# Designed miniproteins, single chains, continued (4): the designs that were tried, part 65

Each design is a single chain, and the fold is of that chain. pLDDT is the mean over its residues in the fold that is shown.

## One batch from the design tools (miniprotein)

Design m14387
Fold by ESMFold2-Fast:
Structure m14387 (fold): chain A 86 residues (1-86)
Amino acid sequence: ENEALLNAATLYLAIGSLLFKRGDYEGAIEDYEKAISLLEQAEVTPETLRLLADAYENLAKAYESMGDTEKAEQYRKKAEELRAQA
């Protein structure tokens, strides 16, 4: 179950990154949020904490690209906190 959650989250992160690269920031945000939702259901391990940190960092970049600097700062700080725990 946890492995399936991590695999699904990793796929959403990959799809989100592809959307981000082509300039679809709204689509990227949607898929990063799906990845976060799955990771929050997974067992807390260094691996899930790193994936969560990656997801929040990618969310921050997407919001920054859309001009939402407040959300970008919020999610970047959350990513830093998660990386410190991993």
Scores: mean pLDDT 86

Design m14388
Fold by ESMFold2-Fast:
Structure m14388 (fold): chain A 90 residues (1-90)
Amino acid sequence: GLEIAEEAFKLSGEAGKLAGEAVELATLGGSKEEAQKLLKEATELLKKAAEIAKKLPDPEAAKAMVEGFKDAAARLDELSKELGLEPFEV
């Protein structure tokens, strides 16, 4: 129920924070290698959020959340390309 959704959203929030830090590093002349590592970590958190979302008792809610997290991970891959970083497995 609610606890499963809360855990999934918590991981998604952590992924967003890491993605923000990666953008700051890449745009402010920081380490592009470190920025890429942060984006990869953010993508892994979104994958974990999707796995947790699959456990939701409502199959329609589970599907919607899983699709949302997969879309977010795909956007992080696009962001990596826009920042000129090496691609990573999504």
Scores: mean pLDDT 79

Design m14389
Fold by ESMFold2-Fast:
Structure m14389 (fold): chain A 66 residues (1-66)
Amino acid sequence: MAEEARKKLAEAYEAAKAGRLEEAREKAREAARLGGLPEEEVLAVLEAYVERLEAEKKGEVLEVEP
């Protein structure tokens, strides 16, 4: 159970790195369900990660305000 959830979460992170943001969010939701975690909380963490990847892609550091 937890192993499948971690694998799915890893897929979400890989999708985010590849710029497949919608797929990354979908994989994160599946990981949350498999791991018995709050879907909203896992998505929030993923979105923070995605936002940081976007900032790195632009060569900028993401601020707290934006």
Scores: mean pLDDT 73

Design m14390
Fold by ESMFold2-Fast:
Structure m14390 (fold): chain A 73 residues (1-73)
Amino acid sequence: RKEEVERLREEFERLREEALRAIEEGDVASAKEYYERLARVAEELLKLADGPLGMEVIEEVGELYRKVKEAEA
């Protein structure tokens, strides 16, 4: 549903912000935990969303994954 997609998108953005904050603070463990939660929300979004929104979610998940991996190095 449209409202459900928008709610999940808001949760996705919140988790992305928390993960990026954890990376900035050097808390790689928390960043990984937020990424795992974000990935689960993304899976739910991809089941409900089509077209450009689905592609945007995939891209943002990939970008965050790269940042977490860089922080581990």
Scores: mean pLDDT 80

Design m14391
Fold by ESMFold2-Fast:
Structure m14391 (fold): chain A 88 residues (1-88)
Amino acid sequence: SPIPVLKIDKEKVIEELEKLIEKAKPYLSPEVAEEVEKKLEELKKTTDPLEIYRLAMEILDTIYTSTDNEEIKEEALKLKEKIKEMAS
C-alpha cells in the first residue's frame, strides 16, 4: 500500500482564505482580523504541507468562533471541509 502523504494545494488554499477573510473582516474585531491576517502571511511563507494545513485550520476555526454572522460561519465550515478533503 502507498505510504499516506498529506497533499494540499497551497495556491488554492491561499486564494479561498483571502476571499473568506475579506468577506469576514466587517464581522470580526480588529484584534481577530489582525491575528487572522498574520497567520495568512505565515501560511504564504511556509512550504510544509502540515504547516499549511495547521495554519489554514487555525484561521478557519478563529473566523468560525469569532463571528455571529451565519453566512460567514457556513463559508468557513465549508472551506474547512474542502481543505480536509484535499488532504485525504
Scores: mean pLDDT 83

Design m14392
Fold by ESMFold2-Fast:
Structure m14392 (fold): chain A 74 residues (1-74)
Amino acid sequence: DLLQQLQQRQAQIDRFQTVYHFSKDSAEALVTIGRVGREGHRNGGVLSPEQQQQIGKSLKVIKPDADKLNDALE
């Protein structure tokens, strides 16, 4: 069910934003990494070039917020 998948994705995004105070972009990037990882698992653990690019882009989005979080904890 597409609606349930969208609701589950939104709930995960909301959790990252409300519990961990990540930006929306970082929360969405974390959810994307999880989704792409599950898709790769369904394909016998092989990631397509597009999936690898999505993970790379998501990691770049997370990095500035991870750096800000590290600074805030010090």
Scores: mean pLDDT 72

Design m14393
Fold by ESMFold2-Fast:
Structure m14393 (fold): chain A 82 residues (1-82)
Amino acid sequence: MEEKLEEKADELAERFGIPRETVLQALRAGYEAAKASGGVGPETRQAIRDALQAAGVPVTDELVRALMDAVAEIWLEEKLKE
């Protein structure tokens, strides 16, 4: 799981021109919210938005969607490993 978060953080940081550490923090926040709520949903989106805002990064719908998609991909892959 951590390796997948790192890979997605590198890709999205390059794509959006934001710090890798900020992207990784947002992805981890989103994943933990999904884990706590039992799935990817509004709680995941809010956790991502909060992490980006705390880092001083402009919160755009495109960036939030890309982070949501990355968290959803990782979440589903981990659940399928059962």
Scores: mean pLDDT 82

Design m14394
Fold by ESMFold2-Fast:
Structure m14394 (fold): chain A 84 residues (1-84)
Amino acid sequence: MTAEGKEKLEKILEELKKEEKLTEEEAEFIKKLAEEFKLTFSKAEARAILTALRDPSSTEEDVRKEIERLVKLKKLVEEKKKLE
């Protein structure tokens, strides 16, 4: 992840702390996932991850699957841009 991507993610997490009452543990978990998957999340993507994390029926494995889905979607969008 680039320094610019890290700074953008931190701003998104600060906004979510105000809007969604994001905890430090939740923020740290989202940062860990961004680093693990080498991704920068948009505000909408970060909210989707937070929603999955807060769902009492969701396991850590379910949250990881949601991120894998987002990774695949981003790759598909990049491939589509190359064809257009």
Scores: mean pLDDT 73

Design m14395
Fold by ESMFold2-Fast:
Structure m14395 (fold): chain A 55 residues (1-55)
Amino acid sequence: MLQPIDTSKLSKEELLAYNKEQLRKMVAEMEGLSEEQKETILALYEKWLEKELAE
């Protein structure tokens, strides 16, 4: 693997940070979206991730 990371070995906090970073990169590479649309997508997914990882 070019990125030797195993998300199953990450802590809850590290997993959240990793997923947010990956989402930010993915959305940044999307073409045809306005900055406002990108922020909306990120906000929705970040809230979903926080809810999923919250106990």
Scores: mean pLDDT 69

Design m14396
Fold by ESMFold2-Fast:
Structure m14396 (fold): chain A 63 residues (1-63)
Amino acid sequence: MTPGEVLARLDADGDGVVDEEEAKIAEEEFGVKVAEEELGKDIRSLFNRIAKKLIAEGKLVFP
């Protein structure tokens, strides 16, 4: 899975902000829980947490 694929799934509406749908996707698809204080904030923090987990699991590849 590429970083672009993770971001496309996570930020489906393209606004760059964590909402309830992105939090649900992060938990259900990537196994990363979203803290309540991350809701309405920049999605980059959540993306970085997911990316680190996927790198540790050998699932994230860079083109």
Scores: mean pLDDT 74

Design m14397
Fold by ESMFold2-Fast:
Structure m14397 (fold): chain A 66 residues (1-66)
Amino acid sequence: SAEEADRLGALAVATGKPARVIVEGNTVTIELDGKRGEIVFDSEEEARAAAERMVAASPNFTLEVR
């Protein structure tokens, strides 16, 4: 869920734990400690831009584009 993705993103930034940001179509998935949250955007372009901003914000994020 979007709420879960937001929570996991904030937790990753706060803890410095490794987090994966996965872009597939217009969906961005955040994965942390085996938990996942998803945000659905209006376009692939918006999803990609959002994922790249997340990865740029913290060194513990990795970007995977599918």
Scores: mean pLDDT 82

Design m14398
Fold by ESMFold2-Fast:
Structure m14398 (fold): chain A 60 residues (1-60)
Amino acid sequence: SSMEEEALRRAEERGQEASRLVSEIKKELVEEKGEPQSQAELEEMSKEMAERYRAKLAAA
């Protein structure tokens, strides 16, 4: 094992945590607003997901 192997492992762990947070936020938004019905609603949901993701990262 090397520092490169450890760095890859850390990146993978961060990726899994990011996926978990995104999944949680998406579920919350669908519960609050329902499934997006149009391209415009999908774009608004994506924007809201990005904002909530940023807020959760700041809180961690």
Scores: mean pLDDT 76

Design m14399
Fold by ESMFold2-Fast:
Structure m14399 (fold): chain A 67 residues (1-67)
Amino acid sequence: MSVKEILQVLAEYSEYDPYTLTKEQAKKALLKLGLSEEQANEIINRVEKDGKVDSLELAKLAAEVLK
């Protein structure tokens, strides 16, 4: 799955800014993409800053796992 495809899915879970997610929104999106709860939590912990998750960095890491 490409970074672009993952970004499109992440945008569906964003409320106001398609480039920034909460931890809860990021987790739901990653689970929808087929990641396990453990994989989703590991990625979120690496990308999260001050309770926010950057969608592009999240998508890059998710793409590596989905290879």
Scores: mean pLDDT 79

Design m14400
Fold by ESMFold2-Fast:
Structure m14400 (fold): chain A 101 residues (1-101)
Amino acid sequence: KKEEAEKLIDEANTLYRQGRYEEAVELAKKAIELDPNNADAHLVLGGAYFKLGKFEEAEKYFQKALEIDPNNKRAQLALKNMKLVKEGKIDEAIELSKKEA
């Protein structure tokens, strides 16, 4: 089951890099169903929602990733991006997100 989740996360990351964010969301959700404690699955889902402009959903999943792994630097940086979005600096947040992926 964990091996299946990791495969889905890899596929979701590939779709994310191709700009296919809605498909990345679907695969990341399936990965979370198979392995709910996988921080990478929550990060991919959050990142895909962020690219789709669904900032509330993105923050929720970045927060869940940090709850699973408090030392996850990618989750910490993603939440800093969410702070920029809330401050109205959406373009800066999107640019920073590209550097994390």
Scores: mean pLDDT 79

Design m14401
Fold by ESMFold2-Fast:
Structure m14401 (fold): chain A 114 residues (1-114)
Amino acid sequence: MEFEKRIEELIKNKDKEGIDQVIAELRAAFATDPARGAELRDIVLKSLAKKFKEEIEKNKNSKTPSEDLVYLALQILAVLGLMTIEEARAWAKEMGLTDEQLVELAKQIADDIL
């Protein structure tokens, strides 16, 4: 199965367990071949950043972020930090980030990636 297609399907289906499995695969790749790990992470981050920007555009008339947008922001942080989505959520809470601040941080990351 082509890796990019698998990632796009996991994002589309909001498959939290599947994304956590991908992050585990990225961790393993970085441990054995950091260059390959970085290449695979870049593919995942670009797919997430593209979907995140699409969700921002759909929600541009809303003053509060949607749950989908917050979830995409957490996925971006999780993949970037090579941590689980729940670890990313715990990190954001510990840092005192609101949903709006979390989305703004993810937007800055997405703009840097794309």
Scores: mean pLDDT 83

Design m14402
Fold by ESMFold2-Fast:
Structure m14402 (fold): chain A 98 residues (1-98)
Amino acid sequence: DVETLIKLLKHEDRNVRNYAASVLGKIGDERAVEPLCEALKETDENDVLEILGICNALIQIGDERAVEPLLKILNEVKNPKAKDLIGKAIEALGGIVN
């Protein structure tokens, strides 16, 4: 159930959040795009593995609507690894990274 998985993106347990992002990516339902972008925005920029999981889910869904939210998040993050992962997701979805 996509709606239940979207709720689990806000779970206190990191493993539950990572599972939810992975399954949402595999389902490929566009309803997950905005919730995944919001989860990424709320993720600590030093949590590189959680950022990777969310970015991979967004790439797998393949919805270009993620590009603008991801560009806004990219402008706010300072961690070079987080920037690299988010930048790669933007490029994979057809966006341009400066």
Scores: mean pLDDT 87

Design m14403
Fold by ESMFold2-Fast:
Structure m14403 (fold): chain A 64 residues (1-64)
Amino acid sequence: SRKESDKLSKEGKKALEKGDYESAKEYAQKGLSLDPSNRESRDILAEALRKLGKDEEADKVVAS
């Protein structure tokens, strides 16, 4: 659901703030699975991937 996806995007932001990029990636991926149109989850996923050095994967997320 959109509400559940929004909650996951908030958890992803908290993980990014803590420097927990793997957890941020997981929260954002789950959020997008529930709502593929959730731009906030997509932005968090791309940022987490870039922080993990996965720039090519991040570019694919943004290009979707």
Scores: mean pLDDT 83

Design m14404
Fold by ESMFold2-Fast:
Structure m14404 (fold): chain A 82 residues (1-82)
Amino acid sequence: LSEEEKKQMLEALDEEIEKLKELKKKIKDEKVKKKIEEVIKAVEELKKAIEEGASKEEILERLGELQKLAEELVKELEKAGI
């Protein structure tokens, strides 16, 4: 990744963390809250990896893990009627 690509990714990840934190404040379902927290943690870990100079392959692997967690969150939201 170029320095500009890293900067853009870090800014996007920061925006997603803020959105997830706001969503968590609106949700009362504890299982959904826990899944939101797991997604936030995965985004924060991805952000840290990018900041520490992780390889493109490592970043893609972490993005794949984040996608799986996001899919699990969507399923929990559907089960909760949200």
Scores: mean pLDDT 82

Design m14405
Fold by ESMFold2-Fast:
Structure m14405 (fold): chain A 60 residues (1-60)
Amino acid sequence: SKTPAQRIAAGEEEAERALLQKRLEAAKKDLEEARRAGDLYREIGARLSVIGDEEDLKLL
């Protein structure tokens, strides 16, 4: 059986993963909208956010 500390840690990981997934989806949407608008600076920012969130998810 998992200890209370292990259950808390697992819950924290799940919550953080869910937040990162939401951030990743938002960043992907922003990237598509930036490309459609031709906003180069917003596109670069959104691309960096996608890469960062994907890397963070891989570390969980």
Scores: mean pLDDT 79

Design m14406
Fold by ESMFold2-Fast:
Structure m14406 (fold): chain A 60 residues (1-60)
Amino acid sequence: LSVEEARQILRDLAATQPTDASLEALAKRAGISVEQLRKALAGEGTDEDILRLAEAIRAL
């Protein structure tokens, strides 16, 4: 998984305009905090964090 692919996965998720409840459910299933997901969706954080989040999203 490349950083570009990971960023695209996060953009695709953001484009669905997920509800707070959906993000919380995803975070719980992935073992990731909602704040971490929000930062990644906003394009913040490190490339490593973005890759980890995108991989967790793909695994769901």
Scores: mean pLDDT 73

Design m14407
Fold by ESMFold2-Fast:
Structure m14407 (fold): chain A 66 residues (1-66)
Amino acid sequence: MEEEERRRAVEENRRRTGEAAARLAREATRRSPAAGEAVVRGVEASMSEEEAELVRRAFEEELARL
């Protein structure tokens, strides 16, 4: 894979993964704040800072609506 294509694919994958994790965090938080926090911790432990920031923000926004 060419370097440019690889960088683009990595960025696209991170965006999709971050968005999916953020959606899961929102759904979990609506059921229970503790469940939402668990999703955030999982992402922070295993994924990039960019993905973790997306998930944490989604968690905080849903928590504020509760």
Scores: mean pLDDT 77

Design m14408
Fold by ESMFold2-Fast:
Order: C-alpha cells, then sequence, then structure tokens
Structure m14408 (fold): chain A 68 residues (1-68)
C-alpha cells in the first residue's frame, strides 16, 4: 500500500490539475497527471479516472469561455 504522504501528494496533484483545467490549461493539467503516473504516485486506473475528470472540467470551462 502507498504511504499516507503519497496519498496526500496524489490528491494535491489531482486538485492542481483540475484547477489548471478550469483555467483552460489542459496540456499543463495532463502533464501534472502524467508526472504523477511516471513517479508511481498513482496507478494507471487512477490516472485514467483523473484524466477523464480533468478533460470534463476543461470542456465545461471552455464552453463558458465561448459564451462569455
Amino acid sequence: MVKLTDVTLYTARVLRAIGLALDGKLEEALEILEEALKRGLMSEEEYETARKEVERTYEASEELRKKG
């Protein structure tokens, strides 16, 4: 099992990626998730789940930008 510290770092990275997606920075958001996967801080399944959440968030933010 991962250490509690690793779980905290994983959660922080996912939240940062979501924040970047909200700001319209999809590529930077995905890079954070890829770096976490590369460092073993998340599983491939966790990465895929987080990636879908980030992409969905980005699409929603871009729709709002197109309307504004």
Scores: mean pLDDT 76

Design m14409
Fold by ESMFold2-Fast:
Structure m14409 (fold): chain A 66 residues (1-66)
Amino acid sequence: TVPEDTSVTSLPEEVAEKITEKFGISKEDVLKPFPSRSQLYAHVGKLALEKGTPEEVGKLFQEILA
């Protein structure tokens, strides 16, 4: 129903900064653009899980998906 845009997507800067601060991940790695939100979330989740705990990753996704 909404016009589909084939442009790549990335996290908002405010969300990327929270991830960088909480997990010690490079802002560039967090802001990396992807062709879909699913790929973006998978990438961010993997990076967060490598640096943090599953509990912290769960809270991160609650904030991103809300």
Scores: mean pLDDT 70

Design m14410
Fold by ESMFold2-Fast:
Structure m14410 (fold): chain A 84 residues (1-84)
Amino acid sequence: GGHELAQEAIRLAREGKGEEALELAKEALEKGAPTLSIANAALVLGRQGFLEQAEEVLELLKEKGASKTAIEIAERGVRLAKEK
């Protein structure tokens, strides 16, 4: 389900597979994964320096109407990527 895909996206991001992580994060969100899990994927993408992928996840969360907490976590990911 969506939760398992979100966890796999986070794993791929940690392994440096930013494009594959983004693809699974998108699928996880479509399958109803919690927006906080998707926000954590953006945070890990950002920590790994995947700026474009982190920004795309942030935009998807905004379009989905995610909570302020989820948006702030994803925004932190984008900031971390920009500092690299």
Scores: mean pLDDT 88

Design m14411
Fold by ESMFold2-Fast:
Structure m14411 (fold): chain A 83 residues (1-83)
Amino acid sequence: MLEEAKKKYEEGLEALKAGDYEKAVEYFSEAAKLAEEAGDWMLTAKAYFNLAQAYAKLGDEKKAAEARKKGEEALEKYKKELE
């Protein structure tokens, strides 16, 4: 699962760079879900923050805000595990 999460995250980054924001949303959504299932909270946070950016580029401010919140929650879990 984690290798697939990393692959989807990288595909999301390429889609975002290409301006394919709908594909970026799909890839980052999959990456976030797979990373969360694998317990990789840093990758989960990165995926959600990039998902928020992709949603913002599409003009979906509500989805962008929801994704940012999920990224912040994942980042807090990551920080707690390092303590």
Scores: mean pLDDT 86

Design m14412
Fold by ESMFold2-Fast:
Structure m14412 (fold): chain A 65 residues (1-65)
Amino acid sequence: TTRETALKIEAIGLGTELGVSVEVKEEDGALVFTVKHPDEKKFEELAKRIEEAGKQLGIPVKVKK
């Protein structure tokens, strides 16, 4: 879906901007974003933005480390 593709691109782009690796996987009808960075502040920022974007697009999302 175009919305799912847009969210994936946004999350990966944000990860690149923040200097972190973001992996995307589809599980149980949700998009799961895994952040490969131990920095708590960067993780919180990524999680918040991804969750907000998912909510705006009506896509179930999960963010994990």
Scores: mean pLDDT 76

Design m14413
Fold by ESMFold2-Fast:
Structure m14413 (fold): chain A 68 residues (1-68)
Amino acid sequence: GQKLIEEGQRLIERGRELVEEGRRKMAEGEKSGDRKLLLEGIGTVLRGIGLIVEGELLIEKGRAILEQ
């Protein structure tokens, strides 16, 4: 229960950091015309979103265990 909630919160925090990193790379890629940097930024954002979703699922599982 509680351990899964804590692990989920950590994944969400890491995912948010990756989304911010990816957004910065995308902005720099657009300004410089660097398509590779833009695509790397997009990939980093998508990885961050994946971690946020996984974290939310772990929190839901942890809460379900505590409600039993």
Scores: mean pLDDT 86

Design m14414
Fold by ESMFold2-Fast:
Structure m14414 (fold): chain A 57 residues (1-57)
Amino acid sequence: GPSEEELKELKELLEEEIELSVKLLEAIVNNDEEGVEKYQAELEKVRERRRELEKKM
């Protein structure tokens, strides 16, 4: 099963994903096109890191 360190890292990545999702929604509501592009790119990067971690669990 996953280690305590792996579970902690997963929690941190999931929290980053939630934070970025909120920022993305705020950018969409405010018609901030540059913010939308930035947060979509950052969110995809965090999701890729999470998927790589999940493969080890």
Scores: mean pLDDT 86

Design m14415
Fold by ESMFold2-Fast:
Parts: structure tokens; C-alpha cells; sequence
Structure m14415 (fold): chain A 74 residues (1-74)
């Protein structure tokens, strides 16, 4: 179903963003505190995916993406 496809896509996006945040931390492009803040948003997104709240999960993924962009473009 489209809902199952959306769930899989959101799970992949969360995993990719977690990896990106970890890589940025390792490169010294963001602080540990900034990385932890974004990781908390991604943890909330994962919980919303698990609960089937895909619209809320998508908003949280977008929030994490925007936070990363803002930190890289001061």
C-alpha cells in the first residue's frame, strides 16, 4: 500500500539523516550538542513511524533536514 511505501521511505530518510548527522559531527562541522538535538528529533520521527503517524513523522524529518541546512549555512 502507499502507506507502507511511505513508512519505508520515511524509515530510510531517518537512517540517512542519522548517518549524515554522525558524519557532520565527525568532520567537526557541527557540535555534539547540535548533533544530539537533531538526533532527538529523528528519534521522535522514528517513534511516529512505528505508531503509524506518518504525517507527523514526515514533519519531523523535514524539521531535522531544515536544522541541518541552517547549521551548514549560518
Amino acid sequence: SSSQQQKQQLQQQVDQLRQQVDDLRKQGKITDEEADSIMRVLDQARKQIDQGNLEQAQRLVQQAQQAIQSLLSP
Scores: mean pLDDT 87

Design m14416
Fold by ESMFold2-Fast:
Structure m14416 (fold): chain A 67 residues (1-67)
Amino acid sequence: MAAELAEEAKRAAEEGDLEKAAELIGEAARLLGYPDDEVEAFGRLSREDGGIAREIAEDLRRRALEL
């Protein structure tokens, strides 16, 4: 679940849809047990730059696969 959301977020970021990427990143981070303040921070950072969004999404995907 979380890995799938993170992978979809990465695709959205690569397509330039930073709003969708931020929403999917937030959902994945929440499922992985990140606190609300960190989820909000990930969303804000993801809206600033597609490269940052892709990097956050990949990190969340790796974490989901290791858990």
Scores: mean pLDDT 82

Design m14418
Fold by ESMFold2-Fast:
Structure m14418 (fold): chain A 80 residues (1-80)
Amino acid sequence: MLAAEIEAALKAGDFERAEALWEELAERMRTLSEAERAAALREALRAVLAALPYMDLSEEEKEEAREALEKAIAELEALE
């Protein structure tokens, strides 16, 4: 599961692995339907949201990122 691997990489601070996994996700999205792309992106954004408390960011940066991620997820869910 690509989203779970992205979460694990971000929690470990392995940004090179996280970037590689995002590149793989982007490549897979090119061959997916619009609905499948929306679903894959929602899963990936939820993975980033789950990893956010473990990232080396300020509390203000974490709050801003959390709000942005939650908004993006809600917008993608509205497209169902």
Scores: mean pLDDT 79

Design m14419
Fold by ESMFold2-Fast:
Structure m14419 (fold): chain A 75 residues (1-75)
Amino acid sequence: DLEEGARRSAEALVRGAEAGLRERVLATLEEDAALAPPEASAELRKAAEALRAGDLEAARAHAERGALLAAEAEL
């Protein structure tokens, strides 16, 4: 069945794209953490850990806190 094969192929491509986006976000969080002040770095690493665990709400909260701490360190 061509329709079922096409559907499975589309699902595999979407999962591949989602995985690629997740790995890109994780790489960015780890890179930013390496360059950030210690307090901001700790929060950005917690964001990466939450994202790896699939906790998108915790990942967002830690990323936002890390960004605020990094901005405060520039003042």
Scores: mean pLDDT 74

Design m14420
Fold by ESMFold2-Fast:
Structure m14420 (fold): chain A 110 residues (1-110)
Amino acid sequence: AAEAHLAAGRAALRAGDLDAAIAHFQKAIELAKDPRLKAQALLYLGAAYFLQGKYEEAIKYFEEAYELAKEVDPALAGAAAHALADVLRQMGKEEEAQKVLDEAVAEGIA
């Protein structure tokens, strides 16, 4: 069930249906028993909110994805850190974006 919602959410993202993507990723997170799958769904949920211009929601889910992923998948954690930096840059917060990346490097993630 969780994997099916993750796949459906990704298909909705490719189709540009951000509301459907968000709904599917939320269900994937709710149903996921595997922390890696949950972290991946959190990363995609953040990306969908970022594409909608909902930067506060994007930050929240990218931070949740980073914290969960750094324990199970360093590459996925690195992707979440870069996504966080991208949101901060879109908000004109370049110094804060660089700090996020520097902290990920210090943790051996990036």
Scores: mean pLDDT 88

Design m14421
Fold by ESMFold2-Fast:
Structure m14421 (fold): chain A 63 residues (1-63)
Amino acid sequence: PLSVELLTKIPGVSRETAEKIVERFGYSLESLQSATVEELQELGISEELARRILQYIGEPRKG
């Protein structure tokens, strides 16, 4: 799905990691934007990578 491909553009995010995220949040970028670092860590994602993912998804620079 498109959300998996978007997540893999983030440095350090593998396809497997991206698929875990979309399964947890139901392919919704809006749900992911509301997620916490701790919720991403439950999926086996490091704190540093979780913060990077949330910053990327929340950044408006691609208006």
Scores: mean pLDDT 74

Design m14422
Fold by ESMFold2-Fast:
Structure m14422 (fold): chain A 76 residues (1-76)
Amino acid sequence: MKLSEEVVENLLRSAEDLLRLAEELEAEGKVEEARRLRELAEGIREAALTDPEEAFYLEVEASLELMRLAIEEIEE
């Protein structure tokens, strides 16, 4: 299965957004969380061009990680 070019472009854009968010988290001292988001973003970028289905699953994982981080922030 191959995703459309539009979906691939959206995946690459999402990866860029994750990298920017990771930089912001690192500036806040959340280095481990920033590292995790960078790893997911890089995975999405690599997979978007070679295995777009894998990139989609990685984007879902990144979304879940962002939700988990938001919950942990509230529970602090």
Scores: mean pLDDT 76

Design m14423
Fold by ESMFold2-Fast:
Structure m14423 (fold): chain A 63 residues (1-63)
Amino acid sequence: MTLEELLKKLEEALENNDLETAYKILEEIIEKYNTPENKKIILSFLEENGYVSLLLKAKVLLK
């Protein structure tokens, strides 16, 4: 599964207000794609879509 596919699943979970699934997907993305380039993509995605709470969680997990 690509980063883009996981980000799409994350967006779908958030559209359905399924925060438990959204958090699980975010943790999976961070575990599999913890590179400097992918960190920028993940943080930009969350910022552009206005997912402020997930953005803050991602910043902590990616530190």
Scores: mean pLDDT 76

